Designed miniproteins, single chains, continued (4). Designs and how they scored, part 12

Each design is a single chain, and the fold is of that chain. pLDDT is the mean over its residues in the fold that is shown.

## One batch from the design tools (miniprotein)

Design m12408
Fold by ESMFold2-Fast:
Structure m12408 (fold): chain A 62 residues (1-62)
Amino acid sequence: KIEELRRQADAQERSARNSRELADQLAKANPTSKEKVDQLRENAAFQEKRARELRERAEALE
């Protein structure tokens, strides 16, 4: 169970990194994409928090 949570956390961290990078690039290239940029940044932040929560939950479950 703890292993599963750690794997999910790792996957979330990788997705967050990619989403954040895409958001930064879109923000610079296309001001009209503000809604998309905001969504990508929100997804990245959510995934980062989720990764931390999964890690905390793994510790709490033991």
Scores: mean pLDDT 78

Design m12409
Fold by ESMFold2-Fast:
Structure m12409 (fold): chain A 98 residues (1-98)
Amino acid sequence: MEELEKLKKELEELRKQVADEIRRTFGAMVLAIARSAGEDPEVIAVLEEAIETGDYKKAAERLRELGHEDFARILETVAEKAPEIADFLVEKILENKK
């Protein structure tokens, strides 16, 4: 039972790390697309700060203030869905370790 609590803690930590990496990777993709599309320098700056700080919700709010609802929605979706994707990936990694 005590060993089960330790395992739960390690699993939660792994899920958090994977979720953080997913958010970072998707943020970098959104930034690359925005740069390629020639988006406003203010949008680029907000996206760069979001990747650096990990505060995608704050970045989404700022993008919405600037009139970029589409980018705001993408960042909010990534922030909210990253834990679900992380759970799926961790499950697959554990399955493949056999």
Scores: mean pLDDT 77

Design m12410
Fold by ESMFold2-Fast:
Structure m12410 (fold): chain A 60 residues (1-60)
Amino acid sequence: SLAEQLRRQREALLREADRLVDEAMEASRQGNFEESRRLLQQAADLVSEAIRLDIEIRRL
């Protein structure tokens, strides 16, 4: 049960991060590097959280 809850939370974080990365790539293609950097920072934070959850899941 706990493992399934953490897995779903991880999936949600990765999905949100993927969306932000796509937006950052588009901003970069348009030369909007400040916007791209901001979006990548947010995506990186979500990925870090997802990695933390993945480690917790593997130790259950």
Scores: mean pLDDT 88

Design m12411
Fold by ESMFold2-Fast:
Structure m12411 (fold): chain A 72 residues (1-72)
Amino acid sequence: SDAEAEKLIEEGERYFEEGKYEEALKKYREAAKVGSKELQIKALGNMAKVYNAMGKAKEAFEALVEAAKLQE
């Protein structure tokens, strides 16, 4: 559900602020599985932010490409 996805995104954002990047990514991946297309795009964008903070530019780019493919 969207409510579940939004809660997972909020949990991921808290982990990201704490520097817990692996935990943040896990929450965003879970959100992408249960949310609407709009929430999947938001979760993928947040994953790209985490990957960039980790120095993983390729994975950040791949997440943004996946998000772009979901847009009309």
Scores: mean pLDDT 88

Design m12412
Fold by ESMFold2-Fast:
Structure m12412 (fold): chain A 56 residues (1-56)
Amino acid sequence: SMEGEELIEKGKAETDAVKHTGLVLRGIGIQVDEYLRLLREGLSAEEAAKKAGLKK
């Protein structure tokens, strides 16, 4: 039983915030993976960031 203390993760707003954060983190992770792959291919940091969508 998780009576613990006051766990605020049960509110709808809290739950929605957690889900939204997960989606954002996943998107960032994909861009970071692409950036690292481009660096491994010999692109400069600037070009890799631009192609990965980390730089406009």
Scores: mean pLDDT 64

Design m12413
Fold by ESMFold2-Fast:
Structure m12413 (fold): chain A 67 residues (1-67)
Amino acid sequence: KREEWIERLAEALRAYYEARKGAKSSDERGLAGLPVVREVNRIREEFPDLSEVEIAELVREARERAL
């Protein structure tokens, strides 16, 4: 469901923001973002009928919710 995907993405983004606050290098900041990338890829794999536009909207809403 759309709300479930937004919440999962928001949780991953919150974790990313927290990890980024403690990151001491660009490499650590890059690694902190991996769970967000994995969550987006999982949504694509579970629901291949979703367009890239729809996925982008989910990420946008999740980002707003994570802040």
Scores: mean pLDDT 75

Design m12414
Fold by ESMFold2-Fast:
Structure m12414 (fold): chain A 67 residues (1-67)
Amino acid sequence: QTGPAVKAFQRLAGLPDDGVADEEARTAIRLFQQARGLAADGVLDAATIEALNADLAALGLPAAPAP
């Protein structure tokens, strides 16, 4: 995956925000999904983006766009 949602996740995770979901980013997404009780598939689906936006709002970071 590429795009603004991946960049938003990369900023939250402290990774380079190039918008490309490499293997490291996918592993981080799976860990995030597991921590939130979501399906740990490594894909930024609608449920994962909703959880991500809640965390971003709590930290005062810019929201990822809706899927």
Scores: mean pLDDT 72

Design m12416
Fold by ESMFold2-Fast:
Structure m12416 (fold): chain A 56 residues (1-56)
Amino acid sequence: AEEAAKEAIREELVRAGISEEEARKALESPELGEKLYLSLPREVANAIIERARAAA
């Protein structure tokens, strides 16, 4: 379940134009995840969170 959520977040971040490495780091660290989300439009960040919760 958690792995599915991480995969969903990774795919959405790549769709938003974030590199695969940055997406992976955001999944491993809450601090990096917050920084990344703050750099995205709020609309995109919310879509990523919702998709991840649906996958979990």
Scores: mean pLDDT 71

Design m12417
Fold by ESMFold2-Fast:
Structure m12417 (fold): chain A 62 residues (1-62)
Amino acid sequence: SMEEKVERARKLLEEGLQAYKNGDKEKAIKYFEEAYQLFVEVLGEDHPLARLAKAALEGVKA
């Protein structure tokens, strides 16, 4: 369901944050990319959750 996909994306966002805190930028990027793709698919590109995941991804890449 769409709700299950959103829950999965939230967990991916949390996993990405944990990887980032542990200094694993490559893992953080992967999780944030997957979270962003799921949020865009379910909620749309302009949704606050999609924008949050994109901001996290951009922050790690900087």
Scores: mean pLDDT 87

Design m12418
Fold by ESMFold2-Fast:
Structure m12418 (fold): chain A 78 residues (1-78)
Amino acid sequence: MKEKTVELLEKAADEAESAGDRQRAAQLYTAIGKKYLELGDYEKAIEAFKRALELDPSNKEAQELYKKAVEMLEKKRA
């Protein structure tokens, strides 16, 4: 069930990106990152937030969640 939700969001993000809808794709990648944070997969969360920020650098939610994901990954690696 957990991975299925992420897969659906990834498909939606790929479709939005293919359609040239960078704003929608950024929102979907932010949602993917949030799901990976919930799952404790901080490396995948960071990757998703990076994609969101490449598409919309002004997305403050993605900026803050990216910082959080990096911090959580550092704590996990320590």
Scores: mean pLDDT 81

Design m12419
Fold by ESMFold2-Fast:
Structure m12419 (fold): chain A 74 residues (1-74)
Amino acid sequence: MLSAEELRTLLLIAAKELLPEEEYRAFAQRVDEILASESDEERARALMLELARELAKKHGVEEFLALVDQLEAM
């Protein structure tokens, strides 16, 4: 299973490539807020994956959604 920090790194790399710059910046800030406020690593991972999935669906980025599903299964 990926650590919360490893998951953050992979999600932010993908978001930078696949999302518009403004959406990437907002996502990065929210991910950092989750990691700063959530002491439970399992919950932090779940919250980051949920956030990424909602953004992928909102913007119709199928490649990002597929990546989120793959990372959730790890």
Scores: mean pLDDT 83

Design m12420
Fold by ESMFold2-Fast:
Formats: C-alpha cells, sequence, structure tokens
Structure m12420 (fold): chain A 107 residues (1-107)
C-alpha cells in the first residue's frame, strides 16, 4: 500500500519533469520521462492510476507529435482516449480525439 503510493508519487514527479522538458523543446527527454512515469503509475496498481496514465499518455503523444513521430503520437493518444473514456474524463477524451485527427492528417 505505501509502496504503491510511493510509486505513484515518483511517477507524478517524472511527469512534471517531462512537462518541463517538453516546454524547453527537449522532446526526446520528455518522451523518456513520460514513459517512465507511465511505468510507475501502472506498477503502483492504484485505482486512481488510470487517470494519471491517461494524462501521461496524452502528454507522451504531444511529445511524439512535436518530435515528428506521428504514428507513435496517434497510438499514445488512442490509449489516452480509451482510459479517458473509462475514467469519464470528457475533456481529455475530446482533446485526444482532436489530436488523433490532426496527427493522421500529417501521415
Amino acid sequence: MEESLALAAEGTELAREGRKAYLAGDYEKAIELYEKAIELYRASGLPSSDRNVAAALYNLGLAYYKAGDYEKAIKAFEESLELAKKTNDEELAEEAEKLIKEAKEKL
């Protein structure tokens, strides 16, 4: 239980670092940090982790999109959309759908 909370907290810190890397234009570092954050959220096994994973997948998709990897961006946005619908995050689901369409136009 405490180990699960520690994993989720570490995942959140890595996601914050990933956002800072993204804003600095370091998309490769942002991708690495978001992937590690997602692994930690999934390893935590907490019921709340699905929302954290959905948000991190969306941000991972944005980082791939900015890096020009549209196929990986679409996959990340599609996984984020699935979890956003499961967690009733209508705003995240709508944003993910928009970016899936935008990324597909780049292929």
Scores: mean pLDDT 89

Design m12421
Fold by ESMFold2-Fast:
Structure m12421 (fold): chain A 77 residues (1-77)
Amino acid sequence: LLELAKKLAEVAKEYAKKGDGETAALTAEYAKSLVEKADIPEEVKKKMIEYLTKAKEYAKKGDGEKAAKYAEEAIKT
């Protein structure tokens, strides 16, 4: 689940960079759902969920650069 969530976060980042905020937001939400179900330390889970939530919100606002940044932070976590 974690590896799939990180792959989806990377996809969300690419869509955000291309200006497709709607697809980026939906993909970030899917990544977030997988992180919530992943068997990982709670602190890591909380941090990734926070970054993916911010990626989704910025993508919905049309701020693709910030959406991509937060998706990348989730991947790095």
Scores: mean pLDDT 81

Design m12422
Fold by ESMFold2-Fast:
Structure m12422 (fold): chain A 88 residues (1-88)
Amino acid sequence: SLDEELERLDREGRELAARAVEALAAGDYAAAAEHLRRLAELVRRAAELEAEKLEEQGRTELAAEVRALGEALAERLRARAEELAARA
């Protein structure tokens, strides 16, 4: 189900965030950047699944807003990953 997929993405996202923090604490900027890039893709995918759920409910305008917010958050995570990669 969509709810089960979203729960899996949430669990994976928390793991990636923890790995990114661990990498930063170790001074491994390259690993931290990679974990943040993966987290950005999970955020975008989760937003798409949530938007699909809203579209199934006929809430098309809200689905578009959720996609936009997810994309914006993913872009911020990617920008931070690029900053960290430049320090590696």
Scores: mean pLDDT 89

Design m12423
Fold by ESMFold2-Fast:
Structure m12423 (fold): chain A 70 residues (1-70)
Amino acid sequence: SEEALEHVHQAARALAAGDYDTMVEHAKRALELAPDDETVRGAVKLLADYARQQGKTDAAERLENLLKEA
């Protein structure tokens, strides 16, 4: 769980840097490490919601697709 949340933190940093490929890689790794952890899933969802609020639609859609596939 801690390792998965650290990957969510790295995804958030990548989002802020505009590196959406790195963002997706870390978010996907977080969900792979903790597939049934609602805290991790919730953190990725909040990141997607934040990206959408910031007008980063492509980033938000990529994160939302990861949540649908996990």
Scores: mean pLDDT 85

Design m12424
Fold by ESMFold2-Fast:
Structure m12424 (fold): chain A 60 residues (1-60)
Amino acid sequence: MKKLYRATHDFPQVDPNTLELRKGDIIEVLEEVDDTWVWGRNLKTGKEGLVPKDFLEEVE
């Protein structure tokens, strides 16, 4: 894993390409898609999908 982020808020799966988040979930960022979205993996569920950047904070 190169870079880890923590979900700051719950985020429901709004379409099949989005990743469901719960506050405190650790997300591995796999690719930056655009200025708003990343492609990430939820380490708790093992699922991958689009995540809004505004819902992530870097884990120090």
Scores: mean pLDDT 79

Design m12425
Fold by ESMFold2-Fast:
Structure m12425 (fold): chain A 58 residues (1-58)
Amino acid sequence: MSLEEQIEILENEALRLYLAGKLSPEEAERVFHEVLEKLKKGEISLEEALEILRKAAE
C-alpha cells in the first residue's frame, strides 16, 4: 500500500468520525494532523494511526 493510499484511508476515517459527531472539527483536524505527521515519518503504522484517531473519538 502506498503512502498516498494510507493517507486516503486515514482521511476517510477522520471524516467518518466527524460526521458521526464523535469529534469536533478542531479535534478532528488536530488529531488527524498529529497522526499524519507520524505516519509520514514512519514513526507509526496505518493501524496505529487509525487506533489513535478512534481513541480520540471516545
Scores: mean pLDDT 81

Design m12426
Fold by ESMFold2-Fast:
Structure m12426 (fold): chain A 85 residues (1-85)
Amino acid sequence: AEKRAEEIRRELERLGEETAEALRRAGYEEAAEVVRRLAELLARAKEAELRGDEEEAAKLKEEIERLRKENEELLREAAEAVEAA
């Protein structure tokens, strides 16, 4: 169970890195960094959930929600850029 959680975390982090690199190459450097950080937090939250660490998962979800709210415009621009590509 723990090993599977770690594998899922690594895969999510890798997908986030690839998405951030694509955004950076498209000229959305700030959005790329936000996406990268969100992917890392989401991967960690998922790993915590799979391990049954409800407190850590909740804390990470709060950080994710805060980061999303603080960067709503950048995330919208990134989403529109990905859809246009």
Scores: mean pLDDT 78

Design m12428
Fold by ESMFold2-Fast:
Structure m12428 (fold): chain A 80 residues (1-80)
Amino acid sequence: MKEEAIEAAKEMEEAILAGDYEKAQEYGKRLMELLSKLSEEEAEEVAAEAARRAAELEGFSEEEKEEAAELAKEVVRKAL
């Protein structure tokens, strides 16, 4: 489910920030499993949300966050 994939991405990012790379790896595997069950459109949306979140954590502007989100969608589309 799309919401579960977004949540798994957030949990993975939080684990990375906490330095818990074992937990980050576990959530990363969960995220990949969930993404494999999503449609192309849903996978693109999850990638966009993850990219916005990562850019926000790095202090990027709103414009830069949206640019990162669009790039993530393009990458997912091409990786089909």
Scores: mean pLDDT 75

Design m12429
Fold by ESMFold2-Fast:
Structure m12429 (fold): chain A 77 residues (1-77)
Amino acid sequence: LKEKALEYLEEAKKHIEAGDKEGALSFMKKAIEYLEKLGGPRAHKAIFLVYQAMQHLLSGDYDKALEYLEKAEEILK
């Protein structure tokens, strides 16, 4: 579960770097799905950070979206 969530967060970052907003959102949603299955305070904090990344991505702030995804990955490692 945790490994799959991390894989999907890494894929989301690659799609943001490529300018693919829809692909990035899709992988962020998949990461949230696995984090919800994982459960616990770290997973819940990571979900919050991924939602923050989604909001920044939707507003066109790709740098902040990447920052929040990196914070989510760091919490899970």
Scores: mean pLDDT 84

Design m12430
Fold by ESMFold2-Fast:
Structure m12430 (fold): chain A 83 residues (1-83)
Amino acid sequence: SELEKLKEKLKEAVKKAEELKKKVDELEKEELIKKMKEVLEEGEKVLELLLLGGAPPEVIEEAKKAVEEIKKIAEEIEKKVEE
């Protein structure tokens, strides 16, 4: 279903964010920040589509938590690369 595909995409976005965090010392600073922005935008877009599609409240809350997770990882990466 479309709902299951969106849930899977959000899961993949969180995994991508965690992989980028692990590569913070391996990737070029500019590339790392750019990729992290792309992952965050993907996560936010999936949340938007879930909201517009009328996903159950439980799914929306899980999606919000996933986007918050991605945001926190993005903040940690930004902080690390600024040092």
Scores: mean pLDDT 83

Design m12431
Fold by ESMFold2-Fast:
Structure m12431 (fold): chain A 60 residues (1-60)
Amino acid sequence: SKKEEGMKAVIEAIRAVGDQVDRILKLRRENPDDEEGLAEAEKELQKTVEEFHKRIKEIE
């Protein structure tokens, strides 16, 4: 159903946020001097959070 598909999209968006947080933490631990890579990963996190908010609004 459309509601179940919307919920699946929200769950996938939450997972994407978690994966991106893990990526940032790994970059900070393994390559702390990679300022450009960290900045890019932080921008990707912002995009994944925005997508998550969009998916929530679509099921409300």
Scores: mean pLDDT 82

Design m12432
Fold by ESMFold2-Fast:
Structure m12432 (fold): chain A 74 residues (1-74)
Amino acid sequence: NREEALKLVREAIRAFDEGKYDEAMELAQKAIDLDPTFEAARLLLESIKAYKAGNWQQAEELRRKAVELLVKEL
């Protein structure tokens, strides 16, 4: 369900911005499970994983791409 996946991606981005990376990861994964074609959710999950690995430059780039795609879904 695209609408449900979109809501989860928005919640994941909010958690990510608040520094709640584990919560953001769980929400992004749930969004991917609902709609595996939702590119923004996949990019967001990769961004969170990069942050946890200490690859902050890659994480920021992936997050920006995810947000750009998400805005187009609005």
Scores: mean pLDDT 81

Design m12434
Fold by ESMFold2-Fast:
Formats: structure tokens, sequence, C-alpha cells
Structure m12434 (fold): chain A 74 residues (1-74)
């Protein structure tokens, strides 16, 4: 179960980063100002990385909660 929670978090993190990659491509296509483009890309990447790290942190908390519940049930 613990490994499964980490696997799900890792897969969701990958999906967030893949979505961010597509959004970067759209920003490059739609934003003609290079400085604004770079700012938007930096903000997007920072947000995507933060969200991915949050998912991993939430998975760790869920693993600890699951282990406590399992010990209480045993």
Amino acid sequence: MAEELFKEASERSREILEKAEKEIEEIKATEPDKEKQQKKIRELVTRAVAESLRLIGDALDAILAAERAERAAA
C-alpha cells in the first residue's frame, strides 16, 4: 500500500509536469514579448514543481496515517 501511494503521487506529478510542458509551448506561441514569456514560464514551472512536491508530501502523510490505522486494527 505504501509503495502504491508513492506510485500514484509520482504518476500525478509526472502528469502535472507534462501539462506544464504543453502550457509552456502555448505561452511561447501566444506571448510575443520575450520578457513576459520568460516570466510566465518561470511562474508556471515554479507552480508545477511546488504542486508536485505537495503531492509527494501528502502521500507521505497518507502512508503514515494508513500505517497507524493498520496497527490500530491489528
Scores: mean pLDDT 79

Design m12435
Fold by ESMFold2-Fast:
Structure m12435 (fold): chain A 110 residues (1-110)
Amino acid sequence: MKKELEEYIEELEKLGAKEAAEKVREAAKHAGDEVGLLTAKAALNIVQNKNLEEALELGKKAVEMAAEAGKEEAIGAIVEALGHAAAVADSEEARDVAGEVGTHAAELLA
């Protein structure tokens, strides 16, 4: 795992998003470090309730890359990571972003 990805995962854990961090690790395991990095950056924005438009774009790109690679397990991990991050943020806007990424993932798998 790239050091940059490990640092973002550690930041998620420090922010109380342990479940999100575990799902970021799972996404990276199945689809590689680039997908993991996109997911981690999206989750960090969501958990802090910041840059939610960027978080949406990063999350969509992560699921698209995983889908192109045929990594369905990574798609599930990405969606779950963002859902856990939104739960920690406890904001409607954060939950909406996680939900939109989940909808996009479902459309790619259909």
Scores: mean pLDDT 88

Design m12436
Fold by ESMFold2-Fast:
Structure m12436 (fold): chain A 88 residues (1-88)
Amino acid sequence: NPLAAYALGKIGDERAVEPLIKALKHESQFVREAAAYALGQIGDERAVEPLKQVLLEDESEYVRLAAGWALVGLTNDEQREAIKKLKA
């Protein structure tokens, strides 16, 4: 369900990361696209390698674009987390 994947991403729940990584392999391009956006919104590093595979190998240009967007978001969040740790 693409709406469920998207909602999990908006919540930012780390427990959603593994189900969303699984959803990146779904037969429906709409489910894969929603899962990629959701993983980008959560910002969990576990999604980096699965999203790179989707960016390079997915048959749908829309799913590849979503994976690219998510990877850019993940890179920015990594920099923000590093800055937070330096201030603590």
Scores: mean pLDDT 72

Design m12437
Fold by ESMFold2-Fast:
Structure m12437 (fold): chain A 65 residues (1-65)
Amino acid sequence: GEVYEVTIIGDRPAMLEDGSVIPPGTTILATDLKIDEEEGLLYFTTADGKRAVAPLEDVEVKKLS
C-alpha cells in the first residue's frame, strides 16, 4: 500500500483508537489515509496498525511511495 509521512504541526495531539496520543511536533509513517473534508479530519493507520485521527489543519502529509 501507499506510505505517507504525517507530521503533527498543530498544538493538539492526534488521537489513537486505544486512547493514546501522538504529541504535537511528532512525525510518523502512516498508511490508509482517509480525508473527511466535511468534518475537517484526517484518519490514518500507524506503523503499529492502530487507527488515528487528527484535525486536517493540524497535520502536514507527504507521500513517500
Scores: mean pLDDT 85

Design m12438
Fold by ESMFold2-Fast:
Structure m12438 (fold): chain A 48 residues (1-48)
Amino acid sequence: SMRAERAYEAARERGLSDEAAQIARNLARAGVSIPTALEVARIVEENG
């Protein structure tokens, strides 16, 4: 979906890894809001 791709792009623009950006994409695809998906991806990146 366009929403999922937008989450991936936003994560990459913020300097997150491809792995974290894919987490944001998958969460957005599952119906999680983009801000929440990005926050989860950021936390995973910081703790991985």
Scores: mean pLDDT 85

Design m12439
Fold by ESMFold2-Fast:
Structure m12439 (fold): chain A 88 residues (1-88)
Amino acid sequence: LSEEERRQQLREQLEQHIAEAEKHEKLGEEAEKKGDLREAARHYAEAARHYQFAGELARELGDEKLAEEYYRKSVEATTRAAELERRA
């Protein structure tokens, strides 16, 4: 792959992981509102994984600020998942 093709693939993967993370975050919030703490924890854990991949991809693309933002979101989602698991 050319450098341009590689960067385009990284951008597409970044967008996909952001979309998946946001989807799982929303599903986690809905499950939490319904009192399904175990389901909510699973969704926040999935969101955290996708945010971590988004952070790694943003860093590879040279966007350090975006990488730090998604790493922070990953940590927040991981913390929320652990807290919900403890309450379940």
Scores: mean pLDDT 90

Design m12440
Fold by ESMFold2-Fast:
Structure m12440 (fold): chain A 64 residues (1-64)
Amino acid sequence: SMADRALELAQEAIETGDAEKGRRALELGVQAVREGKTLEEVLRGIAAALAGIGALFDAGVKGE
């Protein structure tokens, strides 16, 4: 699902500090929340978006 992919990208962004992956995780996470098929998918989407924001915050100071 979209939420699972967003979560995977968020995890990679956190591990590598890759701002581009963080951005994609945020965008996909927001889309997964927008779809809102199940409560679990919405929660995963929220988690992915928050993780993506965190990764962006950390990598953002790198001069994005």
Scores: mean pLDDT 74

Design m12441
Fold by ESMFold2-Fast:
Structure m12441 (fold): chain A 87 residues (1-87)
Amino acid sequence: ALEKFAEVAEEDARIAEEMGLPETAEHLRLAAEKAREGDIEGAAEHAGEAARAYALAEGFSEEEAEEIGERARERVLGLLEKLKEAA
């Protein structure tokens, strides 16, 4: 379950790199690495930072990007907790 999340995060990182979003790509790669280590909190933190970086690149304000990142972090944390419990 966590490995599949890591595979998706690595694929999204590749897409982000091709789109010219290196900061988003780096955080997605770190999220995948943390998920493989079983570090759910770390994976969610980096997923949130990836979402924040993407929002800033799309022209959202820093306040909006922070909110988007925090919502993404919470959503990913909840998903990974469920996936870990199901395994």
Scores: mean pLDDT 85

Design m12442
Fold by ESMFold2-Fast:
Structure m12442 (fold): chain A 55 residues (1-55)
Amino acid sequence: MLSEEELELRRRGLEGLRRVAEELSRGNEEGGRRATNEIARDLLLGSGRGFRELA
């Protein structure tokens, strides 16, 4: 059903969301913002091209 590339993107996204939620629950908005930016960059630069082809 899902390609390995799409599954990898989803897995990384879920891990990222957990980290962001944990930082935000601690009241650390700066940490949450940094984690979000790193994950977004990794997904866009690492798999953006393949993800676009699947979409």
Scores: mean pLDDT 66

Design m12443
Fold by ESMFold2-Fast:
Structure m12443 (fold): chain A 96 residues (1-96)
Amino acid sequence: MKKLEEEIEEVEKQIKELIKELMEENVKEGKISKEEAEKIKKEAEKMIEEGSESIEIINFIIKHSPETRKNAVKITAIGILLAEKSFLEELLKKKK
């Protein structure tokens, strides 16, 4: 089995990749500007790295994303991964 620290880093990378894809798709569909997308991506990545609560990160992404079914699916996936990260962090805390 992978070490919990390695699994947490892997989940964090997956979250960041989904946020990147979400922002790139919204720019491609003309829903937001490239500059706004980059700003939203950087702020969300900062929130993740600084250990903001999963609900705060999701609410930030929802607030700054157009209301589309594609966005809802990706935001849901991001939410699931944020919950997985929180669970892995709690397991790591119990082990140490």
Scores: mean pLDDT 78

Design m12444
Fold by ESMFold2-Fast:
Structure m12444 (fold): chain A 60 residues (1-60)
Amino acid sequence: MSEAERLTQEAMRALRAGDYQTAIRLAQQALEIDPENRLARAILASALDELGDTEAAGRV
């Protein structure tokens, strides 16, 4: 059980809850610990895609 794995699971829950900013931050922290973590990279890509690559337009 690694810290990167824990952060990745938290990021996944945030993504499923629609909290894209939290999902992005948690996935980035997981990647700082383990850059080879494919799940963290997938979550980060999904959250960024939901916010939009050119404008990152959230509700705020």
Scores: mean pLDDT 75

Design m12445
Fold by ESMFold2-Fast:
Structure m12445 (fold): chain A 60 residues (1-60)
Amino acid sequence: VDEIKAEIERVDALIAQTRKELAEAEKNGDSVRAARLAMVQAILEGGKYFLELVLKKKEE
């Protein structure tokens, strides 16, 4: 359980970094970089969602 909580915290940090980089790419008009970062963000958010589901199942 604690391992899953720690992983969720790591993923949250990666999401925050990706959002910052995405905002920078959008400000610079770098559409290709923005598209790649948006894809990475979606993957990380999906991974967090699955980790939260696993945690909830183990707590119930």
Scores: mean pLDDT 81

